Designed miniproteins, single chains. Designs and how they scored, part 85

Each design is a single chain, and the fold is of that chain. pLDDT is the mean over its residues in the fold that is shown.

## One batch from the design tools (miniprotein)

Design m3136
Fold by ESMFold2-Fast:
Structure m3136 (fold): chain A 58 residues (1-58)
Amino acid sequence: GDYEEGRRLLLEAIELAKQGKKEEAFKLGGRGYALMVKAGHEEEARRLAREAMEAVSA
């Protein structure tokens, strides 16, 4: 469902961010975030999105 797909995309975005693939990470992270928010999991989505942003900055 939307929650499972969104969470998977955000986790993949975090991995891409760790690899320095900032543009790809941002695009997948945005889609994953939107799906998780639509599924009612906004707080978890915000936490994962923050992890992706921090991974880009490291």
Scores: mean pLDDT 84

Design m3137
Fold by ESMFold2-Fast:
Structure m3137 (fold): chain A 60 residues (1-60)
Amino acid sequence: AKEEIDKMIEATEDELARNELLIVRGIANVDAKNTGKPEEVYEEALELAKKVLERYGIEP
């Protein structure tokens, strides 16, 4: 899940969409550290990242 988010950020050329993905990842990094369940947090963040790209008309 985290690696997929990282790849989505690197592949996203739209500056506004990329910035929103960076925010999603940043929040997930904090939540993963605080909860001790990084896999669950990053899976939820990946679904949110897909919705971000969909809002910008970008295929995930």
Scores: mean pLDDT 81

Design m3138
Fold by ESMFold2-Fast:
Structure m3138 (fold): chain A 94 residues (1-94)
Amino acid sequence: SAEDEVLRVWEEFAERVRKIASERVRAVLEEGRRRVEAARRAGASPLELIALVQEEIGRVLAAARAELTPEQVAELRRLAFETSLRLHDIMEAA
């Protein structure tokens, strides 16, 4: 389903970020995971899930700017951009 694709895209983003993450960034990822899974369980549409995932990516980027090196933040921004493109493809197919 489109909902499964959105969650898979989020999970792949979270896994890649976890490899460079501080404890604070990992905490934000875990909070985001709980919110996305709860929304899906509550029957959120693909568009609602995409909006929520984009919001959670923004929270991860904000935490990363405070905790990580400029090089790590640049890499995380690239991962966020790649993830946004994948979410856009799902949205266009929905």
Scores: mean pLDDT 85

Design m3139
Fold by ESMFold2-Fast:
Structure m3139 (fold): chain A 97 residues (1-97)
Amino acid sequence: MDEEEMERLFEAAKLVLEARKLYEEGKYEEAKKKAEEAIRLIESTGQPTGVLAEAYEVLGKAYYGLGKIEEAKEYLKKALEIDPNNEEAKKKLEELE
């Protein structure tokens, strides 16, 4: 990756950490927005990275917190398609299946 792509991935990783913190605080709409912003930045690089898997994991959890179970399952499955070893996404999806 070039330096511009690496900078976007670093910004996305920070947004994922912020989204996780917001999720832990029960701020599900804010967590959702931060995760969606992270996904947008990563998608601009064209690279499916572990950060993208984590962003989908947090987005799925945020949708679950909002009571949107089908959307939660969709995004948790996307996280596992990118990183099959994401234990948080796997555990949450198994609870919802």
Scores: mean pLDDT 83

Design m3140
Fold by ESMFold2-Fast:
Structure m3140 (fold): chain A 65 residues (1-65)
Amino acid sequence: SEAELERSRELAREIAEKLFEAMERDFEELIEKLEKEGRLEKAEELRNADESTRTAILLKELRER
């Protein structure tokens, strides 16, 4: 029913908000880590990047092995 779809949207929005908050924290932690490691250029790149670019950079750093 229509009501089921509406409840689903509300739940999805709550989940998205929590994920966004977690991602923002991870970005701040990554920037701080890069600064402590002396990777100042990379930290500056993250600070100045748009959301899509920041996400791509974060994934690269987290996957760096």
Scores: mean pLDDT 74

Design m3142
Fold by ESMFold2-Fast:
Parts: structure tokens; sequence; C-alpha cells
Structure m3142 (fold): chain A 58 residues (1-58)
């Protein structure tokens, strides 16, 4: 499902952020937010957006 793909991209984004690949992590987290919104999962989108903001602050 779109929500499951969003979850996978968010998880990969966190891994890339841990590797110092911040720009790539932000791109994946942005796509995860889009997928959650397309799925109608506003809570998932809010969580992914919060993670993206934390990564952008690195």
Amino acid sequence: SLAEEGEKLAALGVILAGQGRVDEAVALLTRAVELYREAGDEKGAERAEQVRKQVEAL
C-alpha cells in the first residue's frame, strides 16, 4: 500500500541520516510524507514530517 511504501522510505531516510547522507534522507522523508498523504494517513504524514524537520536540523 502507499502507507507501507511511505513507512519503508521513512525508515530508509532515518538510516541515511545516520550515515551523514542528510540531503538524501530529507528527499526520502519528503517522498514518505507525500505517500502518506496520498494514502489518507495524516498521522503518518505528520510523523514523517516531524522526522524530516529533525534531520534538517542536523
Scores: mean pLDDT 85

Design m3143
Fold by ESMFold2-Fast:
Order: sequence, then C-alpha cells, then structure tokens
Structure m3143 (fold): chain A 73 residues (1-73)
Amino acid sequence: MEATFTVTLEEGADPLELARKVAQALIDSGLDVVDVRVEGNTITIRATGTPEQIEAAVEKIKALPGVKSVEVK
C-alpha cells in the first residue's frame, strides 16, 4: 500500500539531514520511497510497503533525534 509520512521537526534541527535519515529509516524498514518533500520544519515522504513495514518505519522515525512528531496517512 502507499502511505504518506508527515514528520515535524524540533526547532533548530537540520531539515535536509533529517530528511535523509527519515528516508533511510523507511528503506531499512523495507519501504520503497516514492517522493520526499521538505517544507520549513516538516518533511513529507510518500512510500509503498506493507502495514508491518509502515509500523516499523514509524518506530524508527520516532527514535531519531530532532523529530517532534510523525503522522501517517
């Protein structure tokens, strides 16, 4: 299935470095990354995978320093 991850960053975090780390967490979880957008302090990533891979990715993203919150649609 396709999922959209919306990651909100802590103030002072580097959005480009965190975008790379978030994309890597998705890849490490077995997801195929389709699109990555950085808009201010928000990273939006579209990816394709199983529900189990999506849940694993959410846990990895939440563990990253500089991540305030993550939402999946």
Scores: mean pLDDT 83

Design m3144
Fold by ESMFold2-Fast:
Structure m3144 (fold): chain A 60 residues (1-60)
Amino acid sequence: MKEKAEELLKKGIEALENGDYETAARYFSKAAFYYLESGDEEGAQKAIELAREAIQKLRA
């Protein structure tokens, strides 16, 4: 379900824009899962990188 992964990725980006890093990390993690389920390794890597960035901001 690549479309679901793309929707979750967009929601994560919106959460980042609003400064909600916890919600952003959650959406990016879900997006990565759906990208992996659809066999989109490149999409999964992108979502994982964004999740890592959101988690780094949570630590600060």
Scores: mean pLDDT 81

Design m3145
Fold by ESMFold2-Fast:
Structure m3145 (fold): chain A 55 residues (1-55)
Amino acid sequence: SELKQRLLREIGRILRAIGDKIEAELKGDPEKVEEAERELEESRRRMEELEEEMG
């Protein structure tokens, strides 16, 4: 289903953003940490919208 595919894509984005944030923190790159945090925040919002659509 379309909703399932969208959900899986958002999960993939979240996992990648978490990995990027951890890597950036280990390397001491605050700009990349902030970028990854923004991606996580956006994906969280989209996930909330998808959960509402799924009922």
Scores: mean pLDDT 82

Design m3146
Fold by ESMFold2-Fast:
Parts: sequence; C-alpha cells; structure tokens
Structure m3146 (fold): chain A 60 residues (1-60)
Amino acid sequence: PLPDGVDEWYSDERFEQLLEEKLRYGSEGERKIAEGERESYLANRDALARLDVRRVLEAE
C-alpha cells in the first residue's frame, strides 16, 4: 500500500521500537538523545493517560 506513515505516528509501540533501535545501533550522541526522548515520551504518555481517566471520572 501507499506509505503515509500514519500507522507509525499512531502506534506508540512502533515509536518506542524506533527509539530502542536508535539506542541499540545509534552513535553515542544519538543514544543520548534517544534516552532523553524515550523518557520524555513515556512521561508525557503517562500524563495524558492520567488526564483522560480524570476527565472521564469528572464528567460524571
């Protein structure tokens, strides 16, 4: 099919997998950046999940 990359942007698992590949195969600088990006990404994802749960609970 025509590659739009939409699946990769929506797939958190794929995004994390790409970060892990950078950590495994990337240069020293790329690994450092990837570690920071991965931590920030996970923290942001957790925060968003918490906000969604809170909104559902507060909506009642």
Scores: mean pLDDT 61

Design m3147
Fold by ESMFold2-Fast:
Structure m3147 (fold): chain A 71 residues (1-71)
Amino acid sequence: MSEEEFEKEVARAFLDMEVALGKSILAQETDPAARAALAEEMIEHVRRIGEKLGLSPEDVEAAVAELRAQA
């Protein structure tokens, strides 16, 4: 595995952890309006992290879609 491939796998694993944590938090929110607001905040956070880590737009949007599915 190349160093660049390893770096991207670590970045994807980190993003996956952020999404999993976000989904867990959203699942505990019982108020639909508060859940929607939290989801939008988490989506912004995931997009910032994905851009900072140099992940593809496809990887970032897949993560965003998972968070939206919990809202």
Scores: mean pLDDT 79

Design m3148
Fold by ESMFold2-Fast:
Structure m3148 (fold): chain A 60 residues (1-60)
Amino acid sequence: MKGLYRATEDFEARTPLDLSFKKGDLIEVLKVLNDDYAYGRNLKTGEEGYVPLSFLERVE
């Protein structure tokens, strides 16, 4: 689902298209791609990219 999420653990981008984040960062999910990945923005850094949904918790 689109909406506001919080990172539950750190993630380091493996490609330039991936979004890096730290545990506790707020991620705005702009589009869900499949069961594993979404496209989002890190509200702390302003960067956008692909995020693994298993690393995120929805906060609304």
Scores: mean pLDDT 83

Design m3149
Fold by ESMFold2-Fast:
Structure m3149 (fold): chain A 82 residues (1-82)
Amino acid sequence: AAAAAEAEAIKQAQEKVGEGAKKAWELTQTEGAEKGIEYLEKTVKEAAELVREQSPKVAPEVEQRLEKLRDLGIQEMKAYAA
């Protein structure tokens, strides 16, 4: 039960970040990198909060991975805008 709840929380966070990254990329292309980056940062923060609420024991590891994905996405959006 606990392991299934943790897996579900991680899945929801991954889906949220995936959809958010797609929207952030769309915003980067239509409104500029600053808007895309802002949306990506918001989405990652919300995904991290979801994992902290549902699975606090694994939240630090997942949060660290989400932060790395955020930083990579920001770097790619900045490179696209340059």
Scores: mean pLDDT 81

Design m3150
Fold by ESMFold2-Fast:
Structure m3150 (fold): chain A 100 residues (1-100)
Amino acid sequence: SMVDQLYQQGVQLNDQAQQLFSQGQQMSQQDLQTGQIMFQQSQDYARRSRRVFDDGRNLAIQQGDRGMATRMQTTRYGSDGLDDDSTRNYQTVSDNINQQ
């Protein structure tokens, strides 16, 4: 279904965001500028994931699929946390670059 496709898309975008976040943490120890870029990309994917989960939740509600609507909302919290974490790490790396 379209709801299932949106859920899978949201999960894939969140997985990409998480991978980029992990790469950003590792790279920021070697190259602050590369770490900064990775955190920016992680933010983008996390925000895209949130939008897809919001769209999927709204569609699930319209179709009367309360279980999927709840699943979308719960999984979205992971994307929210990742956006927040990537934003904080981006700011920290940006501050460190400016102090060089």
Scores: mean pLDDT 89

Design m3151
Fold by ESMFold2-Fast:
Structure m3151 (fold): chain A 62 residues (1-62)
Amino acid sequence: SAAAEAAYRAALAAGASEEAARAGQKGTDMGSSHLAYVAGVEAGDRLGGAAAGAAAKDFGAK
């Protein structure tokens, strides 16, 4: 979602860690997203924050 992407980017821009950025992204996605999307973001984040960021952008762009 666009909101999840914005939260992720804003957290990183503010100097937050990947952990804090992912927490904001997950919180936003959990409110309205499908389990498959949430699971994908979760798995991507565990492999690296870059993967989570890419997922958030894809959600926001679509």
Scores: mean pLDDT 55

Design m3152
Fold by ESMFold2-Fast:
Structure m3152 (fold): chain A 65 residues (1-65)
Amino acid sequence: SMDTILALAKKELGLSDEELEEIRRLVEEGRYDEAKRIITEKLLKLGYSEEEAERKANSLVEALA
């Protein structure tokens, strides 16, 4: 379920409750590119490379869609 995937993402990425709700809303609205951007920016801030951040963000949004 989306909630299970989001809970795992919150733990792995260290997302705040506000960031989690924003990602959920964007995915529910079909705004996948905006959701990917937020996730990618968070991953970059956590020290992931640009390539790793983009790949992880794409995988997460695909799993949520």
Scores: mean pLDDT 82

Design m3153
Fold by ESMFold2-Fast:
Structure m3153 (fold): chain A 67 residues (1-67)
Amino acid sequence: NLAKELAKKYGKEIAQAFEEIVRAITDLARERGTYDPEEDARLQKSLDETIKKLAELSGTKVEEIKK
């Protein structure tokens, strides 16, 4: 299963990259005056769900992926 193999090798790096992307989007929106709390909430939910899925696929805990 390619998804499990990739999650084990790169899950932490993927989670970090996604966290950085979500943060960059929020920061850019604030700077441009287009910040939407509902959009930010959806982005945070997607981030949390992705990290949970990566943890599940890699057989690790969410806390370990986030570190």
Scores: mean pLDDT 77

Design m3154
Fold by ESMFold2-Fast:
Structure m3154 (fold): chain A 63 residues (1-63)
Amino acid sequence: SKAFKYVQLAIAYALLGKFDEAEEWARKATEAGATAQDSENALPTVVKAPDKEKLVEELRKEL
């Protein structure tokens, strides 16, 4: 879902140290109805990604 991708973007930006962007996407995720389950499921998908900057680019292209 769109909310799930917003959660993935928020986590990815936070892990990259880009906290302003992380906050922006976390807000968008909340507005889109992201749940605690979305956060639990999104975390391992981002953590295991070898290139988090590339993941951000790919997720943004899908939105």
Scores: mean pLDDT 86

Design m3155
Fold by ESMFold2-Fast:
Structure m3155 (fold): chain A 71 residues (1-71)
Amino acid sequence: APVPWDAVGRALGVAGETLRAFFEGRLTPARAEQTRIVAALARGGLTQAEIAERLHISRATVSRLLREARA
């Protein structure tokens, strides 16, 4: 099923198009937005490796964003 980008974006305080473009590897959003997206995916049960693969970013970046979200 297609991802409800607008609904997910609303829950994360990110525009649906920005969220979609990030997942497609077409756009890197602001760090605060990246932090919210990564934190939400981790709470949803995804591993750091799965988040990195889905968002086309490094595992080191995912780890850093998760630390910033929990601090």
Scores: mean pLDDT 76

Design m3156
Fold by ESMFold2-Fast:
Structure m3156 (fold): chain A 75 residues (1-75)
Amino acid sequence: LKEIEEFIEKLRKKIEELKEELKKLEEKLEELKKDPSAPQEEIERIEREILFLEGMIGLLEGMIGWLEKLKEKLS
C-alpha cells in the first residue's frame, strides 16, 4: 500500500509540473491572439502543445483514480 501511495504522490507532482507548463502556454497563446501580426503557424503550434499537455494531464489523473480505487480495494 505504501508503494501505491508513493507512486500516486509522484504522479501528482508530475501533474502539477504539467499544469504549470500548460498555464504558461495558455498565457502565451492569449498574448499572441491579441497581436494581429502574430504568425498563424506559431498560434497553431502552441494550440497543439496545449492539446497534448491537456491529454497527458487527463491520462495521469485517470491513472491516479485507478490507483486510488486499487488502494481502497486492497485495504
Scores: mean pLDDT 84

Design m3157
Fold by ESMFold2-Fast:
Structure m3157 (fold): chain A 69 residues (1-69)
Amino acid sequence: SADALLAELSGLLAEGYAAALARGIPVDHPRVLELTRLFNEGVRAVRAGDEERARELLERLRELVRELR
């Protein structure tokens, strides 16, 4: 569902920001900016009904969060 995809995107964004903060990575760092970009594009895809694109962006966001850990 759209609500489930939005919840997953929001959770990953929060996890990514927490990981960056824990490592002293600033909010303007390219990887942190990429977290925000992927989240915003994912939200747009969900709102547009593009479930395939939303899932693609969710997977990219998940991989970036793993790299920040």
Scores: mean pLDDT 87

Design m3158
Fold by ESMFold2-Fast:
Parts: C-alpha cells; sequence; structure tokens
Structure m3158 (fold): chain A 69 residues (1-69)
C-alpha cells in the first residue's frame, strides 16, 4: 500500500537529487528552490533528518545565489 508519507518521502528524495544536479551546474536559485521543496516533503513525511539536510543544502545554495548577484 502506498501512503501519502511514502509518496512525499520518495518525491523528496528525487528533489534532493535534482537539487544536487542544479548545484553542480551552478544554478543556485533553482537548487535552493528544489531543496526547500524537498525539506517540506521530508517534514510532512516525518523524516526529520532528511528535512534538516535539505534545509541546510537550501540555505547554502541560497547564500551562493545571493553572493553571485
Amino acid sequence: MITDAEIDRGLADILLALGNLFEKRGEWKQAAEVYRKAAELYERSGDTEGAEIARKNAQEAEKKFKEAQ
């Protein structure tokens, strides 16, 4: 059975990987947005550790985007 939490966590994992891809390409704004969405999905699924990692990555990407402007 697929639960909402399982769907959210699976989607968050995909978004986390996508954020890493954007970050490697220097697309900091898109990386930050995708990491923020991943963090929200991890939090909704009850994955506090995943949410913490995604939030940290989002903050770092956002900082890099701001510094590049």
Scores: mean pLDDT 83

Design m3159
Fold by ESMFold2-Fast:
Structure m3159 (fold): chain A 68 residues (1-68)
Amino acid sequence: GSLDKAIELAEKALELAKKGDVEEAAKELGEALALLGYSKDGAIEYYLTKSTDELVEDAEQLIELLKS
């Protein structure tokens, strides 16, 4: 379902953020949030303001939240 896909996208974003690929990590997180009912473009713009360390932490927290 959309939840499983959101987890998959968040896990992909985590790996991209760990590699320092901020732009691609932000896009994957934005797509995950869009599946949860948020604005995709707004989420991407928000995540592009974050550091790689913040993106790693946010992706990890999102994955844990979605699996709970």
Scores: mean pLDDT 85

Design m3160
Fold by ESMFold2-Fast:
Formats: structure tokens, sequence, C-alpha cells
Structure m3160 (fold): chain A 72 residues (1-72)
């Protein structure tokens, strides 16, 4: 269950996953550490995809606003 909670929070707070990974390594829980590393890798990949998507949306919005301002 802890892993599911960290996945939910991790999508908005990557720091939570990093702290959990540090704690798992400190306890010597290799299985938990490996799982958290996997989750972190996936979340980082998703954040990169989101950043690209957001940049594309920003460009589209800016272009539409410029056209509207010229028409007004």
Amino acid sequence: ELLKELEEKGKEDLGVLLLALAEAKRKGDKELAEKLEEILSKKISELLTEAVDKALEEQEQRKKEEELLKLL
C-alpha cells in the first residue's frame, strides 16, 4: 500500500519518492529501493512528456492570442 500512496503523491511531488527511496536504502530494504527507483524513472519520463505537452500548448495559445489581438 505504501508504494501506491507514493505513486499517487509522486506524480505531483517527486520529493516524496526521493525521501522514500533514501529511507529504503538506509533500512537496507533492497526490494523496496528497487521498486522506488523504477517508479521514479517512470515518473521522470512522464514529467518530461508533460513538459513537452505544456510547451506545445503554450505555443498554440500564444499564436491564437496574437491573431486575436491583431483582429481587435
Scores: mean pLDDT 72

Design m3161
Fold by ESMFold2-Fast:
Structure m3161 (fold): chain A 65 residues (1-65)
Amino acid sequence: SVQRRVAAEIGAVGIGIDYGELEVREEDGRLVLRAKVKDPALGEKAIAESIRYARSLGLEAVAER
């Protein structure tokens, strides 16, 4: 799916998560993002940038708590 390709691209770009993990999954045609990083602020930034990127490609994306 397009969402699966975008999820792979987000992971490959490493948007602000050089020392952690960005988990991306597809749910009901949207991307759901979770950051597994030591610094919560870095995780929030990575999530926000990834959502912005997904939206630029016409996809819906949300953060998981």
Scores: mean pLDDT 67

Design m3162
Fold by ESMFold2-Fast:
Formats: sequence, C-alpha cells, structure tokens
Structure m3162 (fold): chain A 68 residues (1-68)
Amino acid sequence: DPRLEEARRLLEEAERALAEGRLDEALKHIQKAASLLGLDPSNLDPLRGDATGLRAALHELREKLEEL
C-alpha cells in the first residue's frame, strides 16, 4: 500500500527532525503520517513544541503501522 510506505517515510523524517531539534517539522511529518493512517492530525496540535510528546506520538504511530 503506497500510503503505508509514505507514512513510514514520514515517520523516519520526523525521527530525523526530532534528533535535529526541528520540532515544527517533526510535528508536520507526524501529522501527515497520522492522516495517512486514518487518524485526525489535529489531535496532535497540542504536541507543538513538545519533544517528549512528539517522540511518544512517533512511537505510537510506528507501532500502529506495523499492525497494518
């Protein structure tokens, strides 16, 4: 499924952005991945600027992706 491969790529980009301290870019990648997985990306808006929350969301989405 091209959507699942795109979601995986976005989560890899988000992990890289988080490692580099680019939190706004990480959030955008995580929100797009969430949307591709059928989740509402706006539920992630409260995580803006929250590196710990963004890292937790990234892990959760990666786990969900592995189930699909």
Scores: mean pLDDT 83

Design m3163
Fold by ESMFold2-Fast:
Structure m3163 (fold): chain A 56 residues (1-56)
Amino acid sequence: MTAEEAAERVRRASEKGEEAGVEEARRLAIQAGLPAPSADMSSTLAGARVVSGLEA
């Protein structure tokens, strides 16, 4: 699974209001060896979310 595919699944689940689905998809993507498998993952993801929201 690619990072883009994982991001798409997270967005789709979020749009449907499936918070549990969003968390599961994110965990599976990270455990599959996608970028940010390290301790800095949460910081990087939080920053990306904020920036994306501002640009939207």
Scores: mean pLDDT 55

Design m3164
Fold by ESMFold2-Fast:
Structure m3164 (fold): chain A 56 residues (1-56)
Amino acid sequence: GPAAEREREIERTRRNVLREAERYGLSEEQVKELLELVDAGRLEEAQRRLVALILA
């Protein structure tokens, strides 16, 4: 159902943030910002911010 789908989306976004942060050498402050967005359920914003940080 929608709740289970949302939980899986949050988990996938968290794992992606951590994987990409390690791969591209993001700072602890950048990782903290991204994880705060994920924990708040702001998943699209977290993904956009992640891409912006990688491309900066």
Scores: mean pLDDT 85

Design m3165
Fold by ESMFold2-Fast:
Structure m3165 (fold): chain A 99 residues (1-99)
Amino acid sequence: MEEAKELIEKARKALEEGNFDEAVKYIRQALELAEKNGDKRLIAEVLLLQAEFYLKNGDYETALALIDKAIQIAEENGDPELVERARKLKEEVLKKLGL
């Protein structure tokens, strides 16, 4: 899953640089690889990165849906670190919504 992790790093850098088209491209490729390999942790990580994209783009409803899915996958996979990261991101989105 080294290839998918590299794509996640490229997507994160693209998001930081405001290059949303490149970020979407790398997120999609990383998700396809994670799903093909059945890597539940990596699927959840990619979903959280995708949620960060939608949060930055002002699509808070889509961001929340992706975060909730990532929390579910991380909980089912027994990953408390990823659950905590997802919950923190959810709090950021809820603050933007005034919730």
Scores: mean pLDDT 82

Design m3166
Fold by ESMFold2-Fast:
Structure m3166 (fold): chain A 65 residues (1-65)
Amino acid sequence: SRAAELLRESLEAVKAGKLSVEQFEAGVRALADIGAISEATARALIEAVRAGDYERALELLDELA
């Protein structure tokens, strides 16, 4: 999935300190707004990244692949 690839790259950028959590959230919301991911998946991804639970975020992205 293109959405999963973009979000994996964004997640790696967050982990590396090159992208803020707020910028990641904006990207996730934009993908949900165009229907590329579900609202439920978007919410779960945002919660996982806010909590620093990158393992959970990766599990959610695997469901999109």
Scores: mean pLDDT 84

Design m3167
Fold by ESMFold2-Fast:
Structure m3167 (fold): chain A 55 residues (1-55)
Amino acid sequence: SLAEEVKKGWEIMEKFLKENNYDLEELEKALEDLPKEIRDTFLEGFRLIVESLKK
C-alpha cells in the first residue's frame, strides 16, 4: 500500500538523519525500490532538512 511505502521511506530517511549521513546519492540508492514519486518526495524533503540543519 502507499502508506506502507511512505513508512519505509520515512524509516530509511530517519536512519540517515540519526547517523548524520547526508549523502544524497546513498539515500537515493537506499530508496531505489520505492515508487519514483515517493522516492523523489523523500529526496526533496531530505534536501530541505539538511539545509535547515546548517542554519
Scores: mean pLDDT 82

Design m3168
Fold by ESMFold2-Fast:
Structure m3168 (fold): chain A 62 residues (1-62)
Amino acid sequence: SAEIEELRRRLREAIARRDLAEVDELGKRLKALGDEESAREALEYTIEEGVRLLVEGVEKSF
């Protein structure tokens, strides 16, 4: 659908910008629309980026 296509484009842009919050939100929206493949890619990026930030010593706010 046109909506899924637009969200996929936005997801690619968010990944390119390394906008973790936007990638997470777009992945959830794509999952709700039945695009499990794009949702999985968004989740994989989110996990990989989270691990990278932890390795760099970025502390989570408690």
Scores: mean pLDDT 80

Design m3169
Fold by ESMFold2-Fast:
Structure m3169 (fold): chain A 64 residues (1-64)
Amino acid sequence: MADELLEKGDYEKALEAAQEDIKRLGPDNPEALRSLGKAYLALGDHETALEYFQKAARLEREAR
């Protein structure tokens, strides 16, 4: 697709940031999960992004 290369570059940067958040905060931390969701959203994988956002929201709801 015409936007394939643009999204790929943005995805790589977002993925690196998300991996750093996971290493700092852990894989079940809502902030790290939102970072992963954003990376997949940039890639165009809306289903995987939604899964991570929902998991993050669930963890935040449990903390309330």
Scores: mean pLDDT 71

Design m3170
Fold by ESMFold2-Fast:
Structure m3170 (fold): chain A 81 residues (1-81)
Amino acid sequence: SAEQTAQAVEKLVLGKIYLKEGNYEEAIKKFEEAKKLDPSLEGVAYYMIGEAYEKMGDLEKAREYYEKGAELGNEMAKEKL
């Protein structure tokens, strides 16, 4: 629904704010909530989760999520591989 899409976008925006603040755990939580609300945002959410893990120094998890995002057609995730 339009309401679920709006809520998903709000979760992505909030996740990006947490990511900029260095609160990576809350950022990941918000990106996971976003993709559950709107599956069309799954590719961008996986890319953002990958960025959070990369900033935490978990390069193995970062690669895993970038691969998931790339598989769904996210261009920024593809550039990370």
Scores: mean pLDDT 89

Design m3171
Fold by ESMFold2-Fast:
Structure m3171 (fold): chain A 57 residues (1-57)
Amino acid sequence: AVRMKPEVLERVQHALSKGLTEPNAEDLAFLMQLAQVDPVTAEGLYKMALKDLAEEL
C-alpha cells in the first residue's frame, strides 16, 4: 500500500464528509482513485467521514 501524505488524507476525508450531504463529482472521483491505490486507507477515511457526519446530526 502507498502511504499518502497527511494533508492529502485530510482533504479526502473532508471531501467524503461533504460528499455524503452535497455530492461533488471531483471529490467522488478522487475517492475512487484513492480506493484503487490504497483501498484500506480509502475505507478508513469513509468510515471517519460517516462518523463526523453522524456527530453533526
Scores: mean pLDDT 59

Design m3172
Fold by ESMFold2-Fast:
Structure m3172 (fold): chain A 71 residues (1-71)
Amino acid sequence: SAALEAEYEARKKALREQMEASLATVEKILTETQGDTPETQEMLAEIRKSLAAQLEKELAALEAELKEKLG
């Protein structure tokens, strides 16, 4: 169903936007508290990697759920 596919695309978009908002919040807090240092950038890179891995897992789960509902 086109409506069901649109619903899941909206859910995927929301997850990506939540990740970006979380990264922006963490970047702001770390930069304001620790400054824009190499250590802050390394911490942000590790947080981004962790959040990206979690996002990939959640997106894969949504894709699997959509395929099961369409089958």
Scores: mean pLDDT 86

Design m3173
Fold by ESMFold2-Fast:
Structure m3173 (fold): chain A 76 residues (1-76)
Amino acid sequence: SRRERLRRLAIEAAKALLDPNMTDEEVYEKIKELLSEIEDPEDRLRFLRTVAQMAEALGRDKVAEFLREEIERIEA
């Protein structure tokens, strides 16, 4: 289902955010790969907002900033 797919993608994003061997840039690239599985603009925005909140909560402030910039590009 759509909900199950979005949940799976969010879990994969969380794994990348929690991986101490991944740089902020590598995490951002992984999140962009996951985002490419989502065609619907509203689902992409919800995914990005969710992952940005996770990034902030986990201290990945630079990743959160990159994701906020991506949100603004999609909303423009």
Scores: mean pLDDT 85

Design m3174
Fold by ESMFold2-Fast:
Structure m3174 (fold): chain A 56 residues (1-56)
Amino acid sequence: SEELKEAAIRLAKNSRLPEDLQKEFIERIKNAKSEEDVKETVLELQRAEAEYARAR
């Protein structure tokens, strides 16, 4: 749904990832073919954010 994609995009924009990675995840969310794809991308985003935070 569009609401799910918008929520995922807001999550990406509020993440602690570098701007270039945020934009990459946002484009993946926009191009997602199913709600499952959006959810998988969000999980990957959250894992990337956690890894980025640990590396700092």
Scores: mean pLDDT 81

Design m3175
Fold by ESMFold2-Fast:
Structure m3175 (fold): chain A 62 residues (1-62)
Amino acid sequence: SEELREKIRELVEKAYEAIKNKDLEGAQQAVKELFELFTKYGWTEEDRKLVSELGNEVLKKL
């Protein structure tokens, strides 16, 4: 749904902001909420790519 896509976008933005600010707890919380959404509503190829990209950013910066 459109509402789900908007929530995903907000959580992704929150995760990247936390990574930029070296906020490990904030980054972990945002990623956890993304995983919970994807688990409830079903994982897509886009979701898997998004998680891989975020994981790489966490490993590089945190």
Scores: mean pLDDT 77

